# Designed miniproteins, single chains, continued (5), part 24

Each design is a single chain, and the fold is of that chain. pLDDT is the mean over its residues in the fold that is shown.

## One batch from the design tools (miniprotein)

Design m16811
Fold by ESMFold2-Fast:
Structure m16811 (fold): chain A 91 residues (1-91)
Amino acid sequence: GKIDVDPNLTLKEALDEEKLEEARKKTDLEIVLTEIGATPKSTLSAELEFDADTPFKDVLEEAAKLAGSKPVLVRVFEDGKEVGAFLVRKK
């Protein structure tokens, strides 16, 4: 489906649970915050790494290409440090 989220929203800003829930309502994606340093499950299709300043829409588009019944782990980095992570799967 079309990714329809705020085009000015950065990945760092989207690590807020309320903003992720809003994105879930506007997309065909299920998005779940996970713990920093989370180990990928064997059922993951891929693991992706992005800078905190990356546009959230672009991150969701890349994750959606890989996401299916299995979740994709997205890790968020700022100055080489992981600052957040979330799982993306199709609804």
Scores: mean pLDDT 81

Design m16812
Fold by ESMFold2-Fast:
Structure m16812 (fold): chain A 94 residues (1-94)
Amino acid sequence: GEAKKQEFLALLEEGLRRLAEEEKLIAASDLPPELKQILLDAIRRLRAVIEAARAELRSSPPTEANLEAIRERFRAAMAPIYEALKQEILALLK
């Protein structure tokens, strides 16, 4: 229902706040430039997925079916970003 929709929106908004904080910390860090670029690119991709999910969630009726479909699409969109991040970091370490 509406309460579950608001809970999901709150989680997405918390995720965006955490990504903004991490972006600032990474940008200000002494990490190697190549690693900073990889991490900042991952944050930008994650932000886009969260913003898309938030927009879809805001415009969708608060039914269990719609909420679960949005959650499933969100998970599916997030997974390749984490896999790409892992591969990019592993390539940098070789």
Scores: mean pLDDT 87

Design m16813
Fold by ESMFold2-Fast:
Structure m16813 (fold): chain A 118 residues (1-118)
Amino acid sequence: SKAAELTKKAAASSDVGTRVGYLLASIALSAGLDELAEEAVKKGEEVSKLPAEEQAAAIEKVGKELAEKAEKLGLPEVAKKMEEIGQYAALKLRYEALPEAEKKALEEKLIAESDALA
């Protein structure tokens, strides 16, 4: 399917803006929202051209804007998924941009919490 093809393109993309654009487009297309899928790809490409420090905020905004459009079309579950993908991608970019010392300290805490859950 076209949606499956977009998901494969997302997995193959090293650029986060392009990857998120394809993921959001796949979700939109799976819901029958062809126009919204085209918008998601275009907005993902636009994010990929931004400076690295601007990409996290731009991705979060794109996910939210597409979610608002999906909600207005009566698809709240699609909207929720789009917003969550944008938020997750933005958080991951912000995490990866942290100073090395702060990143390592957070990783140690995440490992400790993972071990406590096991």
Scores: mean pLDDT 80

Design m16814
Fold by ESMFold2-Fast:
Order: structure tokens, then sequence, then C-alpha cells
Structure m16814 (fold): chain A 75 residues (1-75)
């Protein structure tokens, strides 16, 4: 279902984001490097969702990206 797919995508993104935040805090990567890395991943997920005609998933992925960008900026 779309809801199951959404939950799976959110869980994957949250795990990836937690690792990115830890690496920024440890000085292993910069905020700029982090944003560039996950921007590519988010864009790939959006394109996959577009091909599957899942507009709700596209909007949720965009919302998560904006949330992550804000969290990184506030570090």
Amino acid sequence: SEEEELARVEALLQRAFDRIIENIKKGKITKEQAKKSYDTFFNQLIEQAKKRNLPSLIERIKELKEKFDKMIDEL
C-alpha cells in the first residue's frame, strides 16, 4: 500500500539522517557535504515516486527534505 511504502521510505530516510547528523557533530563531514549527499538520494526517490504515480509520497518526500535541511541549518 502507499501508506506502507511511505512508512518504509520515512524509516530509511530517518536512519540515514541520524547517521549524517552524527557525522556532522563528529566533524567527519560538513553541512554542505551532507546536504549534497542526501539531495541526490531525495531526488532519486522523488523520480521513482513520479514513475509509480504516487503524488502523496512525492509531497511527503519533499516535506522530509525541507525538514532535514532546516535541522542541518540549525546545527
Scores: mean pLDDT 81

Design m16815
Fold by ESMFold2-Fast:
Structure m16815 (fold): chain A 90 residues (1-90)
Amino acid sequence: PGIEGLLEKLKEEAEKLLEEAKKRAKQGKSVESLVEKMNELIKELEDIIQQLEKGYLENNKHPDAQARLNEVRALLDEIKKKMEEFKKEL
């Protein structure tokens, strides 16, 4: 799949992990493994950003590469915000 399909999959996985973590926290169960999985997804997004940034520089600031980079950054920021909100509930 294209970058769009990958981003949608990562967002869906992050949302599922966050929801499960909230349920386990309310039950007094450990959420450590779920938070670790979310951190792994964040690293994958950061790797994608780095690859797109490299492509942008190599292609003399091609507009398409810049647009894709902005989309990935927005998704990463959304995931980080959801994690911060979850931590405030703990």
Scores: mean pLDDT 73

Design m16816
Fold by ESMFold2-Fast:
Structure m16816 (fold): chain A 57 residues (1-57)
Amino acid sequence: GEAARRAAEEARNAAAVAASLGRPDLAKQMEEAADRVEAGGGEEAVREALEGSLSVG
């Protein structure tokens, strides 16, 4: 749904920001969160992606 698309986009944006800050560990976590949302991980995956994105900036 729209929430999943937005969560994945926010997580991928957060991954790019984390990478630019020299945080490859966090960038990988955000990419994996986006992948989980896109793979149909449901509400839990959406929540994790959004919470992780907020932690980056």
Scores: mean pLDDT 82

Design m16817
Fold by ESMFold2-Fast:
Structure m16817 (fold): chain A 85 residues (1-85)
Amino acid sequence: MMVTLVLTGLSEEEARELAEEAEKLGGTAEISDVGETVLSISGLDLETARELARRAQERGARAYILTEEELIIYHPDGSVEVIRF
C-alpha cells in the first residue's frame, strides 16, 4: 500500500534533507511554506512512511500518515494516535 505522509514543525533545512531521502526511497516530495514548513511525501509504502514519521517525531515534528482506511498521527510528545475511517 502506498500512502501520503505530511510533516509539520521541521525547519526548512530539515524538510529538505527528509525530502531528498524520501525521493531516494521512491517517494515524491513537495515542500510548502505557508507560515510554517510543510513537507508532503507521496508514493511511499506504509512501513517506510512510518519510519520517516518516527524520525520526524524524534526531531520534535508532527507527522500525518493518510491511508485509505486510517489517519495515523505521530505527535511531537512521542504519542501516536490512529483515526479509522
Scores: mean pLDDT 81

Design m16818
Fold by ESMFold2-Fast:
Structure m16818 (fold): chain A 81 residues (1-81)
Amino acid sequence: ASPEERARAGEALGGELIKAALARGEGGPDTRFSREEAYRQAERAARRAGVSPETARELVDEAFRAGGGEELSLADFGRAL
């Protein structure tokens, strides 16, 4: 994907993760997401931003490779995106 598409995907993914955290009664930087939850938010982000779902999922995969473990916080995604 182009750098411009990746940037739009990252911005959209960040927005969807924040919205999901707020819907849970959370929103702080330590709010955590499993890979499965992050993939669901990536699919929503891709639809909203008009980017490929593959690009959004690749950003999730890259974030989890960088952060490690079974879950990542909003702060971890902020550093990776």
Scores: mean pLDDT 82

Design m16819
Fold by ESMFold2-Fast:
Structure m16819 (fold): chain A 97 residues (1-97)
Amino acid sequence: SALKEGIEKVEKWLKENEEKLSEEEKEAIKLHIELQLLVQELRERGFSDEELEALLAPVKPEVEELLRRGERENKPDVGVIEAAKLLIEVLREALAA
């Protein structure tokens, strides 16, 4: 799949360039990859876009607050990292069911 090929290319680039990236940048990229893989796995297991949206709807206000707090504290990368971790937790729970 194009998504898998894209992810493999990003993972290879990360390995070759890890000395050029901050720890926060590396964490954000790794979490983004994990989030994309979890969404794809759920879709392959039969989850529709509507079902995925319904799974994420209860945590949307908390995600939005984490992003706003990151912006207010001039740490947007931290806000993105914490929001991604919350989304990953919800999606992992759905996969475990």
Scores: mean pLDDT 78

Design m16820
Fold by ESMFold2-Fast:
Structure m16820 (fold): chain A 94 residues (1-94)
Amino acid sequence: SQKDQLLALVDETRARLEALPLHPEVLGLALLMLDSVREMIEAGESAETIIAAIENGMAMLREYAAQHPELAADVEAALALFEELIARIREIAA
């Protein structure tokens, strides 16, 4: 099902985030975003709503990087995975 594909994609993204040498604080924030996305998928939210939530979370991570410039590279690495997650959600939903 589409729901099973989206949940598998979230699990894949989690594994990829955990494999990156991210600062624990950045990893923690990124995993909280993924947990929120998982709950939205399980609740049957639309792909549009899920993507909007990811985009909002990415904006918060960018603001965090602006306030903590020493973590900017780690935030950018996490953001790249969320951009890929959005692209793959769009493909599944098409």
Scores: mean pLDDT 90

Design m16821
Fold by ESMFold2-Fast:
Structure m16821 (fold): chain A 81 residues (1-81)
Amino acid sequence: SSIIEELERLISELAEAAKAKDIKKMEEIINRILELLEKHDPELARRLRRLVERYKKRKDYEMMAKATVVFVLEFIARLKA
């Protein structure tokens, strides 16, 4: 599935941005992930968006990235089942 490949690439890029502490790049990647998830699972996207905003307000960018990766991996696992 092309969406699985795109999401796997995006979470890899997100991990690199997080290691570089590039907050702007992390936000751009997370927004792209949210757009893709919203097209396929709007409820999952809504839950992730709320969690991302909460971590962003706390300036907990590491947890913001980790939560996004976990949600994406759960979504991919459901598609492969």
Scores: mean pLDDT 89

Design m16822
Fold by ESMFold2-Fast:
Structure m16822 (fold): chain A 61 residues (1-61)
Amino acid sequence: SIEEYVELAKRLMEEGLSPEQAFEIVTKRVYQDMLEGKLSAREAAEAIQEVRKTIAELEAA
């Protein structure tokens, strides 16, 4: 689910990764899951947008 990618981004940042590193790792996972047929292209795009939004919100907090 999209929530799993958002939670992964939060965990990576809590472990001390930069926003850029967290975003790169999570987006690579989204693309991998899309290639494996676990996500449609639309769901992958939605996941990337929600991850970007979450990382920006964590940076603003």
Scores: mean pLDDT 85

Design m16823
Fold by ESMFold2-Fast:
Structure m16823 (fold): chain A 79 residues (1-79)
Amino acid sequence: SKEAIEKVLKYLQDAVAALSRGDYDAAIEALRKSIEVGKEANLPDEAIELLQKAIEAVRAGNVDEAYELLTKAVEVLRK
């Protein structure tokens, strides 16, 4: 639903804000919440997979890769 997409996008905004201040734990928590909402709403599997990869990138300290993956997830959700 559109409402579920908006909720996921809000969590992605929270994740980006956390990454910008170097708070990787907060970023991962926001991404986990976005995945939970996305799965419950049956959002595209492609978006969920990109968000899971973004968590892995954050854990590895690959912030640039995490931003790229988040951008791709937003593009999938906005189709």
Scores: mean pLDDT 88

Design m16824
Fold by ESMFold2-Fast:
Structure m16824 (fold): chain A 58 residues (1-58)
Amino acid sequence: MLKNVETGEPGSQKSPVIGTEMPEDVVVVDPKSGHSFPGSFGSGTDSKSGTKFEAPLP
């Protein structure tokens, strides 16, 4: 692997952080552990924003 196009993703924000693996379940994480990510993409971008992925951020 020289460059790994996987890394050069156009919007890794949705996959690298978290929630992109289960886009359907993102609506209702339903783990009840307290983790609630409305949208994998949203949670991802929020993480990059500066909190880590604290869903509370729009």
Scores: mean pLDDT 43

Design m16825
Fold by ESMFold2-Fast:
Structure m16825 (fold): chain A 81 residues (1-81)
Amino acid sequence: SAKEKLAEALVFALEMMLSHYREKGKEDLAAGLEKIIDAVKNGDFEKAFQLLEELIKTHGLSPEELNLLKQLLDFAKKMAG
């Protein structure tokens, strides 16, 4: 279905970010992203949204990282609603 394809695309994008943060040694941020990926894979977009919002609030992010995470948060919110 279209929802399944969108969820797959979101997981792919999050896994790319996860790989990038692991390469940068940002283990805490990577662990947060893993929880979000698990929530998306389980179809729990509301939980994924909440975890993304918490991740943004708890980590010192560059402007570029913050903008990317906000875009993913907005996308996850649209998927949940």
Scores: mean pLDDT 75

Design m16826
Fold by ESMFold2-Fast:
Structure m16826 (fold): chain A 85 residues (1-85)
Amino acid sequence: GKEDAEKLISVSENLASKATNDAAAKGLQGALDKLKELLKEGKLNLTTDTLANIIKALEDLSSATDTDAINDATLKILDALAKGL
């Protein structure tokens, strides 16, 4: 629902602010901007599977210690958000 999407936005903003990789931070910010726009328009349909995929990708990002792992987790988050359309 809307509350779950807003929680994911908040968590993603916190992760983006803590990201040490500029490309990962910019990628997250772009996804957040699109997610906020879709929520405002009422077009974002987050399914249980999509939510689970985003949570898993966020967990992967939080445990990432190198640039490749951070980039991979960020791309998975962006892909999961795109599938929420």
Scores: mean pLDDT 66

Design m16827
Fold by ESMFold2-Fast:
Structure m16827 (fold): chain A 72 residues (1-72)
Amino acid sequence: MKYVATGVTGPDGTTTFTLYEDGKEIARYVGRGGAGGAAAAVAGHELLRELGKSGRVQEVSGDDTSGTAVLE
């Protein structure tokens, strides 16, 4: 299965991580800190774990305020 995790940091420093499966949102986490691809990968892994799923990081992209990780 292919998953996509995205991170976005808002102007107040709140970061939202969203996990997608086949383009559909399946989980979300809101916190503080960086939203880059590495942070998105970590968040994606944790969200998958909470859902009883697993995936390996295949690709990461983005900057400190917006990032994407692909997991399979």
Scores: mean pLDDT 80

Design m16828
Fold by ESMFold2-Fast:
Structure m16828 (fold): chain A 117 residues (1-117)
Amino acid sequence: SADSADSYQNEALNKLGAIDPDFVTKTQAEAAEIRATKTESERIAIAKSFYLEGEVQSGLADIMEALEMPKNMIANRYLEAAKSYVRAALLSPPTDPNRSTYAKNAISALSKYLSLK
């Protein structure tokens, strides 16, 4: 539901804001501008592009973890994934059924990042 998507998005923003408040501020400003200047269809396409970026970063982090690479390198990759997922969630219009998935993936990536610190 929209309420669930908003709840997950707020959790992701709160968690990311504790780690990188400047990124959250900048990304919220970017999302506001995109909401004002882009069509719903353009917003869905942009959100999907950031989601795919997040998927690539998360997949690479999982591979790095399986290879037992240094924790800081794995953590930074999950953080980059989380940032991309947060951008996808914020840029998605409320009507985008994928917004909940983007927000949940951001929370998952942030949880993995925090577990490696």
Scores: mean pLDDT 89

Design m16829
Fold by ESMFold2-Fast:
Structure m16829 (fold): chain A 62 residues (1-62)
Amino acid sequence: SDEELVEVVREGVRVLLESGAPLDELERFVDELRAQADAELDDPELRTELHRWLDEEVERHR
């Protein structure tokens, strides 16, 4: 489901951050996740929220 996909994406970002990955690796991973969300999420509101959350995560680590 869309909600399960969102949770999987959020967990993936969390694991990557906990591993101490550098910002450039996070930015590349987030760009890939944005493309996947655009392709696979049916709910436009969840897609918009996920994109916003991903942008916030990247900005927080700048």
Scores: mean pLDDT 80

Design m16830
Fold by ESMFold2-Fast:
Structure m16830 (fold): chain A 95 residues (1-95)
Amino acid sequence: MVDGLIGEVSRLIGLFKDDKRSIEAMRDEMTPEEIDIEIDYYNTLIENFNKLIEQIKKELPNASEEDQKKLEKTLKRLNEVIEEINKLIEELKKL
């Protein structure tokens, strides 16, 4: 179950990283409408990641020692990715 939750997090992070690569390739060609759509998508991802963070925080006190270590690493990854998304949103707003 914990591995399933970590797998879901990894898939969502992968989707963001794939999208980020596409944005970095198209940055000079993006329309204002395309920028608005991407910002909305990233805000939705942050909301989903925050829900996962809250779920992980609820699971932590009841998890085994091994699962606590896995969940702690996953929380760190989620916080790092949220920071990366926020930086990308700021960059897109400057276009």
Scores: mean pLDDT 83

Design m16831
Fold by ESMFold2-Fast:
Structure m16831 (fold): chain A 76 residues (1-76)
Amino acid sequence: EREKQLEKWKEEIKQAALDAGFSETEAERIANAAYALLKSIDDWELQEKVAQILIDGHKNKDLDKAAEEVRKLLEE
């Protein structure tokens, strides 16, 4: 069940990166890195928040802000 949601977020992040103008190879690397990060988060609510920040950050082309938001959540 969690694995299916993680795969869905991985695909959504990949699509957001593609929509933001990243190449297929770059989007795949981004999605793989995001998947590894999300899988390392034990808190389901925190995992969902991080996934949404990454998806929105790529769609809005505000990756620096998305990275900072994720860093703050993981350090708190």
Scores: mean pLDDT 79

Design m16832
Fold by ESMFold2-Fast:
Structure m16832 (fold): chain A 88 residues (1-88)
Amino acid sequence: SMSQRARIEEVRRRMEERAAEEAERRGRKLGLSDEQIREASELARSSVRTAATHLESRGYSPEQIEALLERALPAIVESSVDLVLRSS
């Protein structure tokens, strides 16, 4: 069986992928360039990594981290896309 740390890393990886996909989807809908979509996806991944690391450091379980990241995902995606739009 996987260690708790390995399970948290798997949750982080899956949530990073989902954040990137949602940022790409939102960016395309808003007419962002391919470069801007790539930047928004990278920002979304980075935000998920930071949040997951913080939650792990606070002693949250893999299941709690997944639930909290799923709740935060829309805001992470919106902020990532909006930052790229404002920086252009």
Scores: mean pLDDT 89

Design m16833
Fold by ESMFold2-Fast:
Structure m16833 (fold): chain A 83 residues (1-83)
Amino acid sequence: AEAAARAVELHRRIVTGSPEEQKQALLELARLILEGLGYRVVETRQLSDDEFEVVGENAEGHRVTVRGDVKARELRITGGPVG
């Protein structure tokens, strides 16, 4: 419930915020997705001004990567055992 409410608020900021607010909201949404799947954030990397990656790891050592594109307002899950 709390994570879903936070995700809705972050989505609003992604749609209506400044470019910096959109980037921060998209990054936080990526973190919430990983946490909701039982992953902790172990790495965040900046690829460009508009692109980033967040790497999550679960208690079993499985890793997933979420790639964010601020201009496209898009998150993609790449690699790892997410169903």
Scores: mean pLDDT 74

Design m16834
Fold by ESMFold2-Fast:
Structure m16834 (fold): chain A 93 residues (1-93)
Amino acid sequence: GLLEDLLQHLEEASSLKTLEEVARYLQERFGIDEEDVLRALENSDSDATRRVMGQARKKGEAHQVLVAAVLAVQKGIITLEEAKQRLRNYVSQ
């Protein structure tokens, strides 16, 4: 189902060890520009983050929530468990 698919992508992306691997994952799976992802993760660049979120939104609201959760985990803002709870809360709407 939708929740299981989102959780699987979150776990896969959150297990990646380099920013380059995360950027490639988001490009290959969701068509988000690799350079924008790298800039958003490396520098907390608000313009790059806005471009990433705009591209995710074009794929749909579920992708926007997922990509936001992945970026937050990779930046150390939230834990993987907190990110999983955000996805559960989104799907339960």
Scores: mean pLDDT 86

Design m16835
Fold by ESMFold2-Fast:
Structure m16835 (fold): chain A 84 residues (1-84)
Amino acid sequence: MEEELALLEEQVARRKARIEELGKLAGKPELAARTIELLDKFLEAAKKYLENPEDEEIKKELEELGKETLEAEKELREAAAKAA
């Protein structure tokens, strides 16, 4: 699980950098900041899940945060494309 956690942390860091870039391109830095907050919550839930994979409540939280984060990233990408 240590390797999975390290990969998740790296993935989240890369996604944060990309979200900040998209927020600047779209002229929506507040939306980017909120999306980063969702990513931080997602990472926290993922860490809990890795420690307790049998916990259905944590699993549901992780799935919902994953969906919300992907939707927010999609919104930012679409806004950045439209702003070009």
Scores: mean pLDDT 81

Design m16836
Fold by ESMFold2-Fast:
Structure m16836 (fold): chain A 78 residues (1-78)
Amino acid sequence: APLTGRLVEKKLPSGAILRVAVGVDADGTVVLAEAFIEGATPEQQEKARKAVESLVGQTFPSADEAAQAALDAAIKAY
């Protein structure tokens, strides 16, 4: 079955732009998670990326919910 991809973008209070991408399989399991922050330090980008990568292997009811969880994880790490 094809993967379901979701890309979410959010402007942070600092003016930086957070982009999160997730790929979910047919069972709703996250198989790909990536985060990039435009206008942040390399250390902030690395923390956000590692936070969303921790979601790989977790199952969600929808790709939208997986993307929201990844966005929340990235923001919390930032």
Scores: mean pLDDT 83

Design m16837
Fold by ESMFold2-Fast:
Structure m16837 (fold): chain A 87 residues (1-87)
Amino acid sequence: MSASEKLQAAYNALSPEQRAELQALLAEIHAEAVAAGQTSPEGYIALLERAAARIRELGERRDSPALLAIADHYEALAAQLRASLAA
């Protein structure tokens, strides 16, 4: 499966409650980035890495393979962007 197909399958596996928790978590991280005045590409990568870490912690606490798969996707995206900036 492609990374996009795997991510969509993970989202579809989330309960409505888990989707609400994920949305609240992402909104909190975005608000923190805005408050910190994040305006750089490096700051955006740091935001993605923070999102991945927090989603992973939530997935571990909820014992949710779907949340762990979403965390893996955010980590991969952050790594790709970091590699692009280094090139």
Scores: mean pLDDT 77

Design m16838
Fold by ESMFold2-Fast:
Structure m16838 (fold): chain A 73 residues (1-73)
Amino acid sequence: SLPQLSPEEKREIMKEKLLKEIEERKSEIAKELGIDEEKVTELIEEVIEMQLAGTPAEKIADEANARLEELLK
């Protein structure tokens, strides 16, 4: 048990939980976007990492959109 966690340790635990949630939903997300599940997982992992690092929402949106446009080509 780790009752006293650093911000970095808390971030890693949250990242793991979010990635597990994505595993359960990636099929629906892939179907909605019309792209492969592996590529959806990669994109969402990048977004989660940016969110946990405190990246501004506008920058996350810009990078996610650029990545998505590349995947849809």
Scores: mean pLDDT 72

Design m16839
Fold by ESMFold2-Fast:
Structure m16839 (fold): chain A 100 residues (1-100)
Amino acid sequence: SPLDVLEEAIARLEEAARELAKIDPEVAKIVRTMVESLRAILEEMKTLSEEEQRRVARATLLRLAHELRELADEYAKSNPEAAKILRELAEWLEELARRL
């Protein structure tokens, strides 16, 4: 379901935040804020039809992927390891959105 897809995205972002915390705690905080945003959206989506849930989930995943790509570009010179994780995470979210 679209809710299960968003729960999978939350779990992956939390895992990425834990890994990023070892590299750059500030980047990890930004990703954790994205997790909090996703949890709020997930709760709001529970009242929607499955078709509306799919539309909202897709739009949300694509928006987060874009934000992660921008963040990766910002950190590319100062922290290439963090930038790589953020870019791979963005690509994964884009693929996840395409499957909805």
Scores: mean pLDDT 90

Design m16840
Fold by ESMFold2-Fast:
Structure m16840 (fold): chain A 75 residues (1-75)
Amino acid sequence: MSPMEQALQLAGEVQRQIATLVPEDAELSELTRDQLQTILDLVRAGAEQARALGADRMAALLEQDAAAIEARLAA
């Protein structure tokens, strides 16, 4: 399996785990700090794994999502 295929599977797994913790249609503003922290940890783990696989663009997108969640937690 190619590194890109592994990265796509990882992204799907992260999205699936987030969906089990919060409804798909929930807005970030409606989530508790604990839910945001859990999502942040999952997104960060996904970004690190994507970089390890050489999927730099996917890692950058996940890092951007992590930064947005971090900004909301800091507010």
Scores: mean pLDDT 72

Design m16841
Fold by ESMFold2-Fast:
Structure m16841 (fold): chain A 60 residues (1-60)
Amino acid sequence: MKLSKEEVVEALKAVVDEATARDIADSLEEFDQMTEETLETVLKQVKLGNAESARVRALR
């Protein structure tokens, strides 16, 4: 299912700061990747060690 930008930001705020959450959400919106599967992948990358790594992977 498609997620809203607010839902993505809210989920990401649980594991990263708000600025990083918004940056990731903006990237996902730009590439039409606003899906639960993509969000799960990003959350996994953040949990594994770095918000920057998650952001880079969201862009690819």
Scores: mean pLDDT 69

Design m16842
Fold by ESMFold2-Fast:
Structure m16842 (fold): chain A 80 residues (1-80)
Amino acid sequence: MEITLTLPSGQTITLDLDPNDEVTPKELLDKILAQTTDPKVKEALKKILSQLSEEELNEKYPAGYLVLLLEENLKILLAP
């Protein structure tokens, strides 16, 4: 099953994840980084990784929930 992440640029990234599968923020961010070609988005994702604690990076959440949180964080980091 696939989840689509929409970036603030309008670019979409398709993740081979079920929205109800529990994943860590680190696993999700690593998958998105592997598919992202935009250097500005890559830098924003790296900033999110560096700002999260080891505990936060390894906590499991439903993938759909994490995708929504990541979209909101990317909107903030990539705002003009």
Scores: mean pLDDT 78

Design m16843
Fold by ESMFold2-Fast:
Structure m16843 (fold): chain A 86 residues (1-86)
Amino acid sequence: MVILSPLVAERLPSGLTKFTATLTNTDAGTAQLFLYDKKSGELIASSGLVRQGETRTLTATSPAREAVAKVLDGRGISAVSEAVAK
């Protein structure tokens, strides 16, 4: 099973948004966490491969106000979390 923490969006004084999400992979395969700008669909950041028993925190800054975190594993998209900076 892959576990995705809720995506957190924090507005910075610079006008950028800091996004944070944690992926824990308890499954026998590999998983990857991808962070997308919700409005444009452009990739902001990716975790790289997260193997069985690994936990990885993805932190990225972007001018995007809304983002979608998606977990891709051998079954396809296994988890999704969205956040909006206020």
Scores: mean pLDDT 84

Design m16844
Fold by ESMFold2-Fast:
Structure m16844 (fold): chain A 77 residues (1-77)
Amino acid sequence: MREEVERLARELRATLEGLRAQRTPAEVAAAVRDAYLGLLDGRLARARAAGDAETAAELERVRAEFEAEADAVLAEL
């Protein structure tokens, strides 16, 4: 579980760096951000419903970090 969440965090960071490097249009970058936030929200809701506090806490951290980094990337586009 933790390894999967950490892998997801690395994938999200790589995606944001790719959006910045390719100078992706802001509308497309925003859609990618919203899609990943929705995915993270779904995973977080499932972890909470299952009573998996450890996974929920890690997903909350990953979501917050991704949202902050995505907003910074969008500000540069």
Scores: mean pLDDT 80

Design m16845
Fold by ESMFold2-Fast:
Structure m16845 (fold): chain A 65 residues (1-65)
Amino acid sequence: SAMEKEIEELKRENQRRAEEARKEILAEAQARGWSPLEESKRLFVALADLVDEYIAKVQEIKAKS
């Protein structure tokens, strides 16, 4: 269905954004000399935000269908 396709495209986009966030955080950690703990904190916060955004958007799509 159109809804299922939209949700799948959203999932792929969110996965791409998660991979980019990992790369950006790793690069910044290396450039700034962040501790592994600080790097992990930044990564987990960014990933949690992306998961929350994905869930909210999926719920919006389902509500409109």
Scores: mean pLDDT 85

